# Ledger of designs, part 57: designed miniproteins, single chains, continued (2)

Each design is a single chain, and the fold is of that chain. pLDDT is the mean over its residues in the fold that is shown.

## One batch from the design tools (miniprotein)

Design m6087
Fold by ESMFold2-Fast:
Structure m6087 (fold): chain A 68 residues (1-68)
Amino acid sequence: SSGDELLEALRRGMREGKPVTLVIDGKDVLEFEGSDAAGATAGALLLIGSEGKPATLTVGDEVKEGIA
């Protein structure tokens, strides 16, 4: 599932302390540092709650697109 791949990329960003930007359906934007546990939790919940919507996750300089 692309949603599972996005969640794994989010967890990797958290482990590496990289800046993370999550965009859902081009409307909902969440930005946080990977070291921000509250931001990472909010990002994971937003991905889970957005099932079937287009999602773009940026971790540092790497962009991953998929469906939540």
Scores: mean pLDDT 79

Design m6088
Fold by ESMFold2-Fast:
Structure m6088 (fold): chain A 61 residues (1-61)
Amino acid sequence: MSLATALSLYREGLEAFEEKDYEKAVESFEKALEIFRKLNAPEELIEEVEKKLREAKEKLE
């Protein structure tokens, strides 16, 4: 998986979050985060995605 794929998934998650499709947002953020972690992306980026994932999960509760 490429960095471009991870960025695309993160963007898809953000769009889903704005549309209040929190289930899709969680799935997209989890997939993006998996790729970012495998690619050793900057910690700041990983933390940003993790924060958005937590926000999306909180909306489902």
Scores: mean pLDDT 84

Design m6089
Fold by ESMFold2-Fast:
Structure m6089 (fold): chain A 88 residues (1-88)
Amino acid sequence: MKELEEKIRKLEEALRLAQEAVDGARSGSISAEEAGRLAREAARLLGEATGTRVEVLPARDRNEAALAAGIVAGLAGIALGVEKLIAK
């Protein structure tokens, strides 16, 4: 149970950070560098939770950062859904 709880926690944090990066990049409230940093941190947490290496390349503009963060958010959401379904 502890290992599953830690995975769920990491996936929830990854999803939150990725969503923050998408929203901030789209609204222009954060820089492309900051959005990229949040997306990379989310990808790192997703990778740690799933045991799979997830890498996000450095983005030069907010559109690239938003796309990368959106992909990470989608993957984290799917993984979180699966883990929560198993945990019930």
Scores: mean pLDDT 76

Design m6090
Fold by ESMFold2-Fast:
Structure m6090 (fold): chain A 85 residues (1-85)
Amino acid sequence: SARRAVEALERVKANPNDAQAWIELAKAYRDLGLYPQAVEAAKKALEIDPNNIEAWKVLIEALNRPGEVIGTKDNTLEKKLKELE
């Protein structure tokens, strides 16, 4: 819901170096269908914690969009996720 995005955004404003707050913001944007914003938030979380599996999962989910298959042109993110598991 939009409320979840607002709560996550307030956490990010309070501590912009909190990778978990950025992950929650990315998930909230993803759930709202705001995929470009979800990708940006997930990338910010990965700037803070580049080995965070949850951030990589949210990024991949936002790029793939629910119900769509993204062509096999760039599987780098999927390879990175497998490496971190």
Scores: mean pLDDT 73

Design m6091
Fold by ESMFold2-Fast:
Structure m6091 (fold): chain A 60 residues (1-60)
Amino acid sequence: SKEELKEKALELIDKAGVYASLGRTDEARRYFDEALELAKQAGDEELIKRVEETRKRFGL
């Protein structure tokens, strides 16, 4: 469902942030990429923007 896609995207944003904070940038990028794909599949423009803005805050 769209709700499950959104929940998973949010979990992946959190995970990406943790990996970015640890300097594990390749893993962080993969999780941000996956979160973005799920947000797009859910059709949630606010969530897409959240992924992109969070990624930029980490310089990724």
Scores: mean pLDDT 90

Design m6092
Fold by ESMFold2-Fast:
Parts: C-alpha cells; sequence; structure tokens
Structure m6092 (fold): chain A 74 residues (1-74)
C-alpha cells in the first residue's frame, strides 16, 4: 500500500514536470518525463490492483499525450 502510493506520487511529480516542459515547447523532454511517469504508474498498478482501472486510464492519457508531442516534433 505505502509503496504503491509512493510510486503514484512520483508518477504525478513527473507528470507535472512533463506539463511544464510541454508549455515551454520542450517536447523531447516532455516525452521522456511522460515515459518515466508511465513506468511508475505500471509499477503502482502491480503493487495495488484495486487502483488498476484508474491507473490504466491515466496511462492511456499519457500515451495519447506522447503521440501528440511526437506529432509536434514532426
Amino acid sequence: MEEAKKKWEEALEYGRKADKAALEGRYEEMIELSKKSMELLEESKKLDPSMKEFTEKVIESLEKAIELAKEKLA
């Protein structure tokens, strides 16, 4: 429980950093930070299955954001 919460909080911190990078036009950095957030969310999901549905929705949102950022770089 505590470990899953720690991973979730770390994921949110990386997500906030990714948002800041996107606002500043640093899409390569945004993609890297978003990928880190997704890794932490996947770990949190494994540790706390009760949050699986919520965590999967957040991961889907991050995947979509990464694809949009890649389109901005093309």
Scores: mean pLDDT 82

Design m6093
Fold by ESMFold2-Fast:
Structure m6093 (fold): chain A 70 residues (1-70)
Amino acid sequence: ALEEIKKLLKEAANAETEEKAKELIEKALELAKKAGIPMSEVIDLITEAINEQENEEQKRMVAELVSELG
């Protein structure tokens, strides 16, 4: 479960469009909810995935989407 969530968040950080990033983040949040993973841990995983991304616009987009969906 954690590995799948990490993969989805990393894919979201590298997504080609905002719509795709949002879809991947929503999927990761749904999996976290089903697995009983607290939101604080999901936030940590998202922060880790964003820090691997070099594109500042992509980082900003993912951070905003997480703020809206969490």
Scores: mean pLDDT 73

Design m6094
Fold by ESMFold2-Fast:
Structure m6094 (fold): chain A 82 residues (1-82)
Amino acid sequence: MSLAEQAEELIKEGIKAAQAGDYEKAEELLEEALKLAREAGDLRLAAEALGLLATLYKKKGDEEKAKKLAEEAARLAREAEA
């Protein structure tokens, strides 16, 4: 399995954990997915992981961190399209 494939699988697991209300597990899985996406140079997957982390931090009440992560996700998503 490639780094990008591993990152995509971790994103799926992170979403499942978040849906189950396990925000700590979701954060761990999405942080690992972000790390692997960055190592793979996959800007689209990195943006997806950052966007999901932003949503997670917003649910946890950390609006400042959520905003910063969402802005980074939007930047990488635009870079991936260029």
Scores: mean pLDDT 86

Design m6095
Fold by ESMFold2-Fast:
Structure m6095 (fold): chain A 70 residues (1-70)
Amino acid sequence: SKKVEELAKEMTDYAVENELTDEQKELLAKILEAVRNKASREEIEKLLEEFIEKDPETGKKARELVEKYL
């Protein structure tokens, strides 16, 4: 989907610009994979909540980006 590729680009740009750690990049990749695989909204939201719990600032940004697709 074009929107999923746009999400992937936005996540990559954010990760580069903010020098995200490998752990943060892995969490973004898990969320992106769930979106690509048409995981349930509940599953995607659980991954986002886990990210926000570990890193509120980056996790909230990830949620914002994903909401544009969902």
Scores: mean pLDDT 82

Design m6098
Fold by ESMFold2-Fast:
Structure m6098 (fold): chain A 73 residues (1-73)
Amino acid sequence: GDSSLEATRLTHELRSEYPLASREAVSQAAILINNGLIRAEETDNPEEAERYRREGRERARRVLLEGQREALR
């Protein structure tokens, strides 16, 4: 599948956990997830690929959490 489509799917899943996150935070999260997926695809090491995917998701989660916290200020 297209990394962009996978990033969209994963972003929607994370966004459901942070419903108050701004559109800007959601867009930034999508970029971070997509960057992780691209790096995972570029490596021949399966363990490194999974690390990149996990790190992308965790960075995206932090952005969404901060976006939701900002909305509550």
Scores: mean pLDDT 82

Design m6099
Fold by ESMFold2-Fast:
Structure m6099 (fold): chain A 73 residues (1-73)
Amino acid sequence: MSALEQGKKYAELAAKAAEAGDGALAIEYAGRSRQFFEKAGNKEGAEYAREAGDAMLAGDREKAIEYAKKAAE
């Protein structure tokens, strides 16, 4: 699996964790997604994954899900 595919996979997992109410897992998966997008040179995906993690840390679950889904596209 490529770094780009791993970034998208972890972004999808972050969205699912956030939807399930598991904020800690959502933050972990968003962080992994960001790392893989950075490795792939995909700055847009990395930025969406960062925004998803930051939103979850701030308690904004809806925004975290939205940005995680954008990173998974």
Scores: mean pLDDT 87

Design m6100
Fold by ESMFold2-Fast:
Structure m6100 (fold): chain A 86 residues (1-86)
Amino acid sequence: SALEAAEKALEEAEEVLREAEKNNHNLTEAIGLALRAIGALFQAELALEKAKKEGDEKAIEAAEKAIEAAERAIKAALENVKKAKP
């Protein structure tokens, strides 16, 4: 369902955000988290499109929260890449 897809996208985005906000990343880990965060954003955007097509307001809200979390995860992961030491 649209709600299940949106809730799964939110859980994924929040998990990647939690990992990206940790301080102990080497360059490979930081790049991996950035790619995962981009993937989470893609999943959240797909969930939002599905939710809008189905008119599920709860799914729309969950998908929008997933997009916000994924965008924050991308920012955090990119900061890790900048701060990663060789």
Scores: mean pLDDT 83

Design m6101
Fold by ESMFold2-Fast:
Structure m6101 (fold): chain A 58 residues (1-58)
Amino acid sequence: ARERLEELARELGVSVEQVLGAARAVEDMGELGRRIAAHELGVSEETVDEAVRLVREL
């Protein structure tokens, strides 16, 4: 589980903690959290959606 999360973080060029933070932002703030996470990670909103799905499937 953690190894897949670390691989995703490496692919996105961010830390595991940033990926977890992105998932939490989406959970807490919905669309606003999704936008904030995309900007903070430097990725598309669609990539944030995929990251959130993978984090939830751990």
Scores: mean pLDDT 76

Design m6103
Fold by ESMFold2-Fast:
Order: sequence, then structure tokens, then C-alpha cells
Structure m6103 (fold): chain A 58 residues (1-58)
Amino acid sequence: MEKFEEALKLAEEAAKSIKNGDEKRYQELVKKIQEIMKGLSDEERDEVNLKFLEELSK
């Protein structure tokens, strides 16, 4: 499975974690997302950030 797909899933989970008040899980997920994003293109990083923001707005 591609790293980009994993980053999208983790971004969704991170947004849900912060909305649920689980700061510990949020920080763990953000750290993992940041490591994956180092290997992604600028366009892929933008899409991961957009996914996170869209999930937060729900």
C-alpha cells in the first residue's frame, strides 16, 4: 500500500482524535504523519493537510 494512502488515513484519525479530546493519540498520529510526509510530493502533502482540515470541520 502506498505511503500517501496511509497518510490520508492517519490525517482522518488525527482529526477525529483531537475532536474527541484525545491529545495523546493526536500527537502520536501527527508524528507518524510528519515522518510519512517527508517522502511525499508537495501535491500529496497538500492533499493530506486538506483531508485533516475537512475532517476537523465536520
Scores: mean pLDDT 81

Design m6104
Fold by ESMFold2-Fast:
Structure m6104 (fold): chain A 56 residues (1-56)
Amino acid sequence: MDEYLEKLAERLKKGEKITKEEALFLSSPERLNKLAKLSGMKAEELLKMIREVIEK
């Protein structure tokens, strides 16, 4: 779990966007908050990206 989130955080720091699969995975508040801490991004910004990716 943590290793997956750490790799995802590194991709986000490089300016990569999350995939729809990753957005669904991050629908848990615990996972979202952990990713926010690891990536240095605000949870609000991550929520915005998740919504944009899920919106078809």
Scores: mean pLDDT 76

Design m6105
Fold by ESMFold2-Fast:
Structure m6105 (fold): chain A 91 residues (1-91)
Amino acid sequence: SERNELLNRIIALALRVIGLEIEIDRAREERDLERAKEILKEAEELIEEARELIERARELGDEELLRLAEKVLERAEEVLERARELLKELE
């Protein structure tokens, strides 16, 4: 079903965001400028994907999937901000 396909995409994206949350903590601890730049780029890509999933959820009229996709976007934006702040500290 289109709903199950979209749900699976949201779950996969959420797992990727969780991975970046762990990696940004590690990059901060290790003061890894190169990894912080990689995380920034990956977070930007995840934000674009989250926006696409939000649009898809709206098209389906599924309020639960919309809420889940919006939460994933919020967390990805938090990772992006943390990566930007780390880059300012390390450069």
Scores: mean pLDDT 89

Design m6106
Fold by ESMFold2-Fast:
Structure m6106 (fold): chain A 55 residues (1-55)
Amino acid sequence: SAEAAFAARVERALVAAGVPVAKARRVARDVELALKGVPEDQWAATAARVLRQNL
């Protein structure tokens, strides 16, 4: 539940940054582990790096 709550916050932050909802959900799952311990202000930059390594 805490993990799901964190992923939901990441998803909302990505949507606020302009990522489409469907893509934001997938990206949030992909970056969730990478963003643990990362300050929220750095989430967009970290997510961009993970998207570059997109599976």
Scores: mean pLDDT 72

Design m6107
Fold by ESMFold2-Fast:
Structure m6107 (fold): chain A 63 residues (1-63)
Amino acid sequence: GASRAAMAAAVGAAAGGGGPEAAKRAIDLWTSGDGEGAQRAALEAGGADTPAARASANHAKRA
């Protein structure tokens, strides 16, 4: 579904800024149904200022 795009964006942001462990944590949280936790992990990993991290959070909030 549509949540796949939001998860991909979160993974990209986390992997780009925060490294593989942060990315894995965001994926695990999203997969277990904790979308809010996954968004927070992605933003933390991405340093909050990356366009990808912001887009990920924005998409999840609208979905």
Scores: mean pLDDT 60

Design m6108
Fold by ESMFold2-Fast:
Formats: sequence, C-alpha cells, structure tokens
Structure m6108 (fold): chain A 69 residues (1-69)
Amino acid sequence: MEELAKEIRERTGLPEDLARRLAEHFKAQGLSREEFLELVDAIREGKIPPEALARMLGVTPEEVERALK
C-alpha cells in the first residue's frame, strides 16, 4: 500500500491523503497493473475531470482541484 501511494504521488502530484485513497480504491477494485498505469497517466495529463476523480476517491471536486494546482 505505502509503495503504491508513493508511486501515485510521484506520478500525479496528488497529496498523500488523496494518493492513499486512490491506492485503496485500486486494491479494492482488483485493477491490473496496466489499468493502474493508464489511470495514473490520465490523471497526470489532466484527462480525468475533477468530478470523476472526486467520485472515485470519495472527496469533493473542490478538494481534487485544489490538490492538482
């Protein structure tokens, strides 16, 4: 878990709390490594709307937008 959250932080710039939430979401969904990398890259490239990412993480869109600045 710790290593996955760290990789998300390094690839996306998300703060620790949001990176950990996303790591937990991936483990709960049983996503493949390839699916994980595709989603992380899409977040990094700004392809995922804040509303969609917030829904996945169980937070508000405003929190996601603030984190991605």
Scores: mean pLDDT 76

Design m6109
Fold by ESMFold2-Fast:
Structure m6109 (fold): chain A 55 residues (1-55)
Amino acid sequence: AREAAREALRSILGNPGLRERSIREYAKKYGVSVEELRRAIRELEADEDEVLAAA
């Protein structure tokens, strides 16, 4: 899940308007649910935001 989330997030950063499409594509590739992958991506985004705020 985390590995799929990192790949999906990189794709989303290149194509922000296609966030849901990227999530679906990587969920399919890694065999995880769209909902699970969406949650993992939000966790990564929250972690990055917290690190940026602490820096």
Scores: mean pLDDT 71

Design m6110
Fold by ESMFold2-Fast:
Structure m6110 (fold): chain A 62 residues (1-62)
Amino acid sequence: SMDETIRLAYAYALQEAERLAETDPERAVEVLRTAARTLKSQGTPLGEELARELEERAEELE
């Protein structure tokens, strides 16, 4: 389903950002913001919610 696809994309972005956070925080922020933009483009309430969470995580790393 679209919701499952959105949740998987969100989870993957978080995993990749966590992997990068200690060694390359700028790249981690880029991954999170790119994923958030993609999730927002889906135009679903779930996509908007999870995009906001990714943007909040990116702010924490800056």
Scores: mean pLDDT 85

Design m6111
Fold by ESMFold2-Fast:
Structure m6111 (fold): chain A 78 residues (1-78)
Amino acid sequence: MLREEAEKLVEKAEEYEKKGELIAAAEEYVKAAELYLQLEEPDREKAAELYEKAGELLKKAGLDEAAKYYFKKAEELK
């Protein structure tokens, strides 16, 4: 259930990204990363990947401090 919910959030993020809605896309990637970490067996590698994507999108949107925060979150999971 949680993994399927996380996958749906990734799909929503990809649709927002495709539309150029960078902040909305980043928000959905962050939510997906959080769900991957909440699994009975946490998927830290996938969560790190999603936090990195969120950081990249926030950086493109000019939100450098928020981007730095999620890049740090991704690094802590490696």
Scores: mean pLDDT 85

Design m6112
Fold by ESMFold2-Fast:
Structure m6112 (fold): chain A 65 residues (1-65)
Amino acid sequence: MEERKLTARIVGLALLAIGHLLDGDIEGARKAVEEARKLAEEAEKKGIEVDWSLIDEVEKRVKEA
Protein backbone atom coordinates (compact mmCIF):
# COMPACT_ATOMS: atom_id res chain seq x y z
CA MET A 1 0.00 0.00 0.00
CA GLU A 2 1.64 3.22 -1.22
CA GLU A 3 0.06 5.41 1.50
CA ARG A 4 1.43 3.22 4.30
CA LYS A 5 4.91 3.12 2.75
CA LEU A 6 5.05 6.90 2.29
CA THR A 7 3.75 7.72 5.79
CA ALA A 8 6.15 5.20 7.36
CA ARG A 9 9.11 6.72 5.48
CA ILE A 10 8.09 10.27 6.40
CA VAL A 11 7.82 9.40 10.11
CA GLY A 12 11.09 7.43 9.97
CA LEU A 13 12.95 10.39 8.44
CA ALA A 14 11.51 12.79 11.02
CA LEU A 15 12.63 10.47 13.83
CA LEU A 16 16.07 10.16 12.19
CA ALA A 17 16.31 13.96 12.16
CA ILE A 18 15.48 14.05 15.89
CA GLY A 19 18.23 11.47 16.46
CA HIS A 20 20.72 13.68 14.60
CA LEU A 21 19.67 16.70 16.70
CA LEU A 22 20.19 14.75 19.93
CA ASP A 23 23.65 13.75 18.64
CA GLY A 24 24.50 17.39 17.81
CA ASP A 25 24.56 16.70 14.04
CA ILE A 26 22.59 19.72 12.86
CA GLU A 27 23.48 19.17 9.19
CA GLY A 28 22.34 15.53 9.30
CA ALA A 29 19.10 16.61 10.99
CA ARG A 30 18.52 19.26 8.30
CA LYS A 31 19.01 16.75 5.47
CA ALA A 32 16.68 14.21 7.09
CA VAL A 33 13.89 16.74 7.74
CA GLU A 34 14.24 18.17 4.19
CA GLU A 35 13.77 14.66 2.77
CA ALA A 36 10.78 14.08 5.10
CA ARG A 37 9.19 17.36 3.93
CA LYS A 38 9.75 16.47 0.26
CA LEU A 39 8.07 13.08 0.73
CA ALA A 40 5.21 14.69 2.70
CA GLU A 41 4.59 17.19 -0.13
CA GLU A 42 4.62 14.30 -2.64
CA ALA A 43 2.16 12.34 -0.47
CA GLU A 44 -0.22 15.33 -0.30
CA LYS A 45 -0.09 15.70 -4.10
CA LYS A 46 -1.29 12.08 -4.28
CA GLY A 47 -4.20 12.84 -1.91
CA ILE A 48 -2.59 11.24 1.15
CA GLU A 49 -3.16 13.15 4.40
CA VAL A 50 0.06 14.02 6.24
CA ASP A 51 0.43 14.99 9.89
CA TRP A 52 2.81 17.93 9.57
CA SER A 53 3.17 18.47 13.34
CA LEU A 54 6.26 16.27 13.73
CA ILE A 55 7.97 17.67 10.62
CA ASP A 56 7.26 21.28 11.65
CA GLU A 57 8.58 20.69 15.18
CA VAL A 58 11.82 19.13 13.86
CA GLU A 59 12.28 21.96 11.32
CA LYS A 60 11.86 24.50 14.13
CA ARG A 61 14.48 22.67 16.23
CA VAL A 62 16.93 22.61 13.29
CA LYS A 63 16.47 26.35 12.60
CA GLU A 64 16.94 27.19 16.30
CA ALA A 65 20.07 25.03 16.65
Scores: mean pLDDT 79

Design m6113
Fold by ESMFold2-Fast:
Structure m6113 (fold): chain A 77 residues (1-77)
Amino acid sequence: KIEEAIKKLKEAIEALRNGDYDKATELFQEALKLAKEANAPKSVILIIEGAIRASQEGDYETAIKAAENALKKLEEL
């Protein structure tokens, strides 16, 4: 369900804000899997993939902004 992807994205954002970077990347990857299983729009999938990439590259500000955008789009479904 989309609700599970939303929950994992919220957990990932919280982990980034707490400095738990490895946990945040893992949570973003779980959110991506759940979003794909829920048939989320391709635009949202691409944003979550961007958040994972930014997190892996140490660009945590970009990762948070991308995750917040994906969260907003999923909550509108």
Scores: mean pLDDT 86

Design m6114
Fold by ESMFold2-Fast:
Structure m6114 (fold): chain A 71 residues (1-71)
Amino acid sequence: SSIPADKKDSDLAKALEKIAEGAKAYAAGNLAEALKHYREALELLKKAKAPQELLKEAEEAIKLIEEELKK
């Protein structure tokens, strides 16, 4: 079973868009919305076999937002 290369590129592009949306929501104080976008981005990055640095960035953003939501 294989996903076409075009689909990987599409998933990577969508992941980057979700990271941007997450950052925007976070800057606006919409922590729950930011968390949703970063979680969706992380799933898309995993599907796209993205570089580990991008995965780490999304994971760190998720952790930061989750810690803020505990307050």
Scores: mean pLDDT 79

Design m6115
Fold by ESMFold2-Fast:
Structure m6115 (fold): chain A 58 residues (1-58)
Amino acid sequence: SREAELRLRAAIQLARREYEERPPDAKNKLSAAEIARRVAEGYELSEEDRERVVAEVS
């Protein structure tokens, strides 16, 4: 749905921003994929959309 697409795009943008704002040491320990999963959890996304956030960010 359009609502799911908007949530997906918002989750991708937030995950990218969180990854960029991490200090270098944290970026090495916490992968883009793991940050993406945590962000996607907050957006009430389906399993498929969560996987898409991870794929787009990593």
Scores: mean pLDDT 73

Design m6116
Fold by ESMFold2-Fast:
Structure m6116 (fold): chain A 107 residues (1-107)
Amino acid sequence: SKKLEEEIKKLKKEIKELLEKEHEAIKQGNYDEASKLLREISDKKRKMADLLSKVHPEAAEYYRKVSDLYLKASDAVKQGNLSEYSKLISQAVGQEILAIGELIDSE
């Protein structure tokens, strides 16, 4: 539906803006701020999964995994564990590529 597409497009824009702020926070060594931003990204990825669950359940499941990985990355960065943070973000990117693949294959 057009409404679902518009809601997902809005979430993608909000996530992009949060990722840019998170990158800047990491660059400045502001790990408390980066942790908060990663939790907000996790929440928006979870919202995307919930919206997709009605039409693309396989893509929704991958976005739930992305949300969980961002939550773990938030905890890692708050502890100053940048190695674990980097691994978790790389895993999240992999899960999101799989989610996008499911959406393309459904069309």
Scores: mean pLDDT 88

Design m6117
Fold by ESMFold2-Fast:
Structure m6117 (fold): chain A 89 residues (1-89)
Amino acid sequence: MKEYAERALELAERAIELARQGRPAEAAELIKEAALLLAEADPSKVLWAIGVALRAIGIELDAERDPERASREAIELAEELKERARELL
């Protein structure tokens, strides 16, 4: 499932860029998509992907109240996704 892992990596990199631009809600959306792709590449990661989705929802809620904090959280989570994607390549 290399194709799913590569797409997840690209989405995670784009999420980092969006978060750096002060767009954490959009970054969180891409993070959720990347987590689902990694769960498809490796079904053992389904529970981890659910955890990532919950963290991404937290980022979306924080984006309205504290966009700088939400952006930092999105970058951290997206870097974690990049690490997981690289392990599947």
Scores: mean pLDDT 84

Design m6118
Fold by ESMFold2-Fast:
Structure m6118 (fold): chain A 56 residues (1-56)
Amino acid sequence: LQKEIEKVRELIKKIREEIEKLKKDPNASQLDIEIQEGILGIAEGLLKLLEEKLKK
């Protein structure tokens, strides 16, 4: 569980970095950014659930 939480945190960090890159890329579509933001929301939700279960 602790290791899974750390993996999800690393995934969230990577997704945030990709969103920043997409926002600066003139060839990126708004849809690509929205998809990454949606995935980020799902990952953040999962992190919250895992933290609640592990840390009470």
Scores: mean pLDDT 78

Design m6119
Fold by ESMFold2-Fast:
Structure m6119 (fold): chain A 70 residues (1-70)
Amino acid sequence: SDSILENVRQTSERLIQQVKEGEDPEHAIKSLSVVEKAALSRITDPKAQEEVRKIVEESKEEIKKIEEEK
């Protein structure tokens, strides 16, 4: 589960960076939803599931803030 959590963190950070560089925020948000679904399908620990949801939600909020600042 640690490797899945790390992959979620790294992918989320990459998607945020791509939006900062001019990528479509809606595409990034959709990609985050796919990442969340894939991670949650492989994690059975409720605490780890909650951490995935938190990472994804915080990342979506950051992307929305970046879009609003343009």
Scores: mean pLDDT 84

Design m6120
Fold by ESMFold2-Fast:
Order: structure tokens, then sequence, then C-alpha cells
Structure m6120 (fold): chain A 66 residues (1-66)
């Protein structure tokens, strides 16, 4: 479960940094990562998923300005 959550978080981060990925794809990946993280009681996993969301917010601002 923790391993699965970490894999989904890594995927969400990868998509958030991919300029060819759509907002919908990134949101779906983040949603899946957040759902997986919610099933764990691991503070590191929870911290990582928050980090991934913040990364996406930063990337979304860059995309709006591009």
Amino acid sequence: MVEEANELIDRAIELAQDPSASEEEIEEALRRAEEAASKTDDPEVHARVVGARLLYIGEQVDRELA
C-alpha cells in the first residue's frame, strides 16, 4: 500500500513536470495518488502527496502564463 502510494505520487510528479501532459491527466494522477495516500497512515507519504499537489499548482501557473 505504501509502495503503491509512492509509485502513484512519483507518476503524478512526472506528469506535472511533462509539458505535453494535459491538466486532466495530471489531476487524475494526483487524485489517484491522494486516494492511495489516504489509505495509509504514513506521514512521509502524506507529505509527498502534498508536495506533488504544490508542484502541480506551480506548473499550472507557468502553463497559464506561457
Scores: mean pLDDT 77

Design m6121
Fold by ESMFold2-Fast:
Structure m6121 (fold): chain A 58 residues (1-58)
Amino acid sequence: MDGAEHAARAVAAVAEGLRRGELSPETAAALAEARAGLDAAGAAALTAGVGALFEAAR
């Protein structure tokens, strides 16, 4: 499995959720579950990607 592709898709889902409104608790929980399903490196990459997305979305 390609963890980078998985992380990219999760980041896209978060971006779409933000575009439709604020990130709901359910969307945040689903993202946390997806992150927990990744290995340590994948989880770190997802967290960094989400952080970068939020910072860039000014």
Scores: mean pLDDT 61

Design m6122
Fold by ESMFold2-Fast:
Structure m6122 (fold): chain A 65 residues (1-65)
Amino acid sequence: KKEEITEELLKEADKLINEEKLSLEEAKEKLQELFTKKVQENKLSEDEAQEISEKLVQYFEDLGL
């Protein structure tokens, strides 16, 4: 469940940056909306939401951004 949501968000991040060529700011905004929806829909705990958030932050750091 958590792993599937993390993978989906990371794939969306990659798509927004590399395929749709969105700015970093636009990509982060769209990902934040999707993240919020996924947390609410799946009733994720605070700990689970934090772990997913950390993975997204790491993704952008790995891009040197």
Scores: mean pLDDT 76

Design m6123
Fold by ESMFold2-Fast:
Structure m6123 (fold): chain A 97 residues (1-97)
Amino acid sequence: KADEYVRKGVYYLNQGKYDEAIKYFEKAIEIDPNNARAYNLLGKAYLQKGEFDKAIEYYEKAIKIDPNDRDAWFNLGLAYYKKGEKEKAEEYFKKAQ
């Protein structure tokens, strides 16, 4: 299972080591391409790097796999908010309820 790589990625994400986190989340996705959590966390790592379009891409993949992932919907909204697209952000925040 991809869980060990997700756990390692989260460890590096919490340390602010975003490139290391990305590497481990990518390994998780290689093992389990339907791991919605790994896509959401990959989006979070890119968001922290200021790569908002990459973050959006991965949050959209997470939501496609698990449409009930409230964290992914919220983070998608946050990415649009940081891009200055506030109306779009508000729409996604509503889906995060």
Scores: mean pLDDT 87

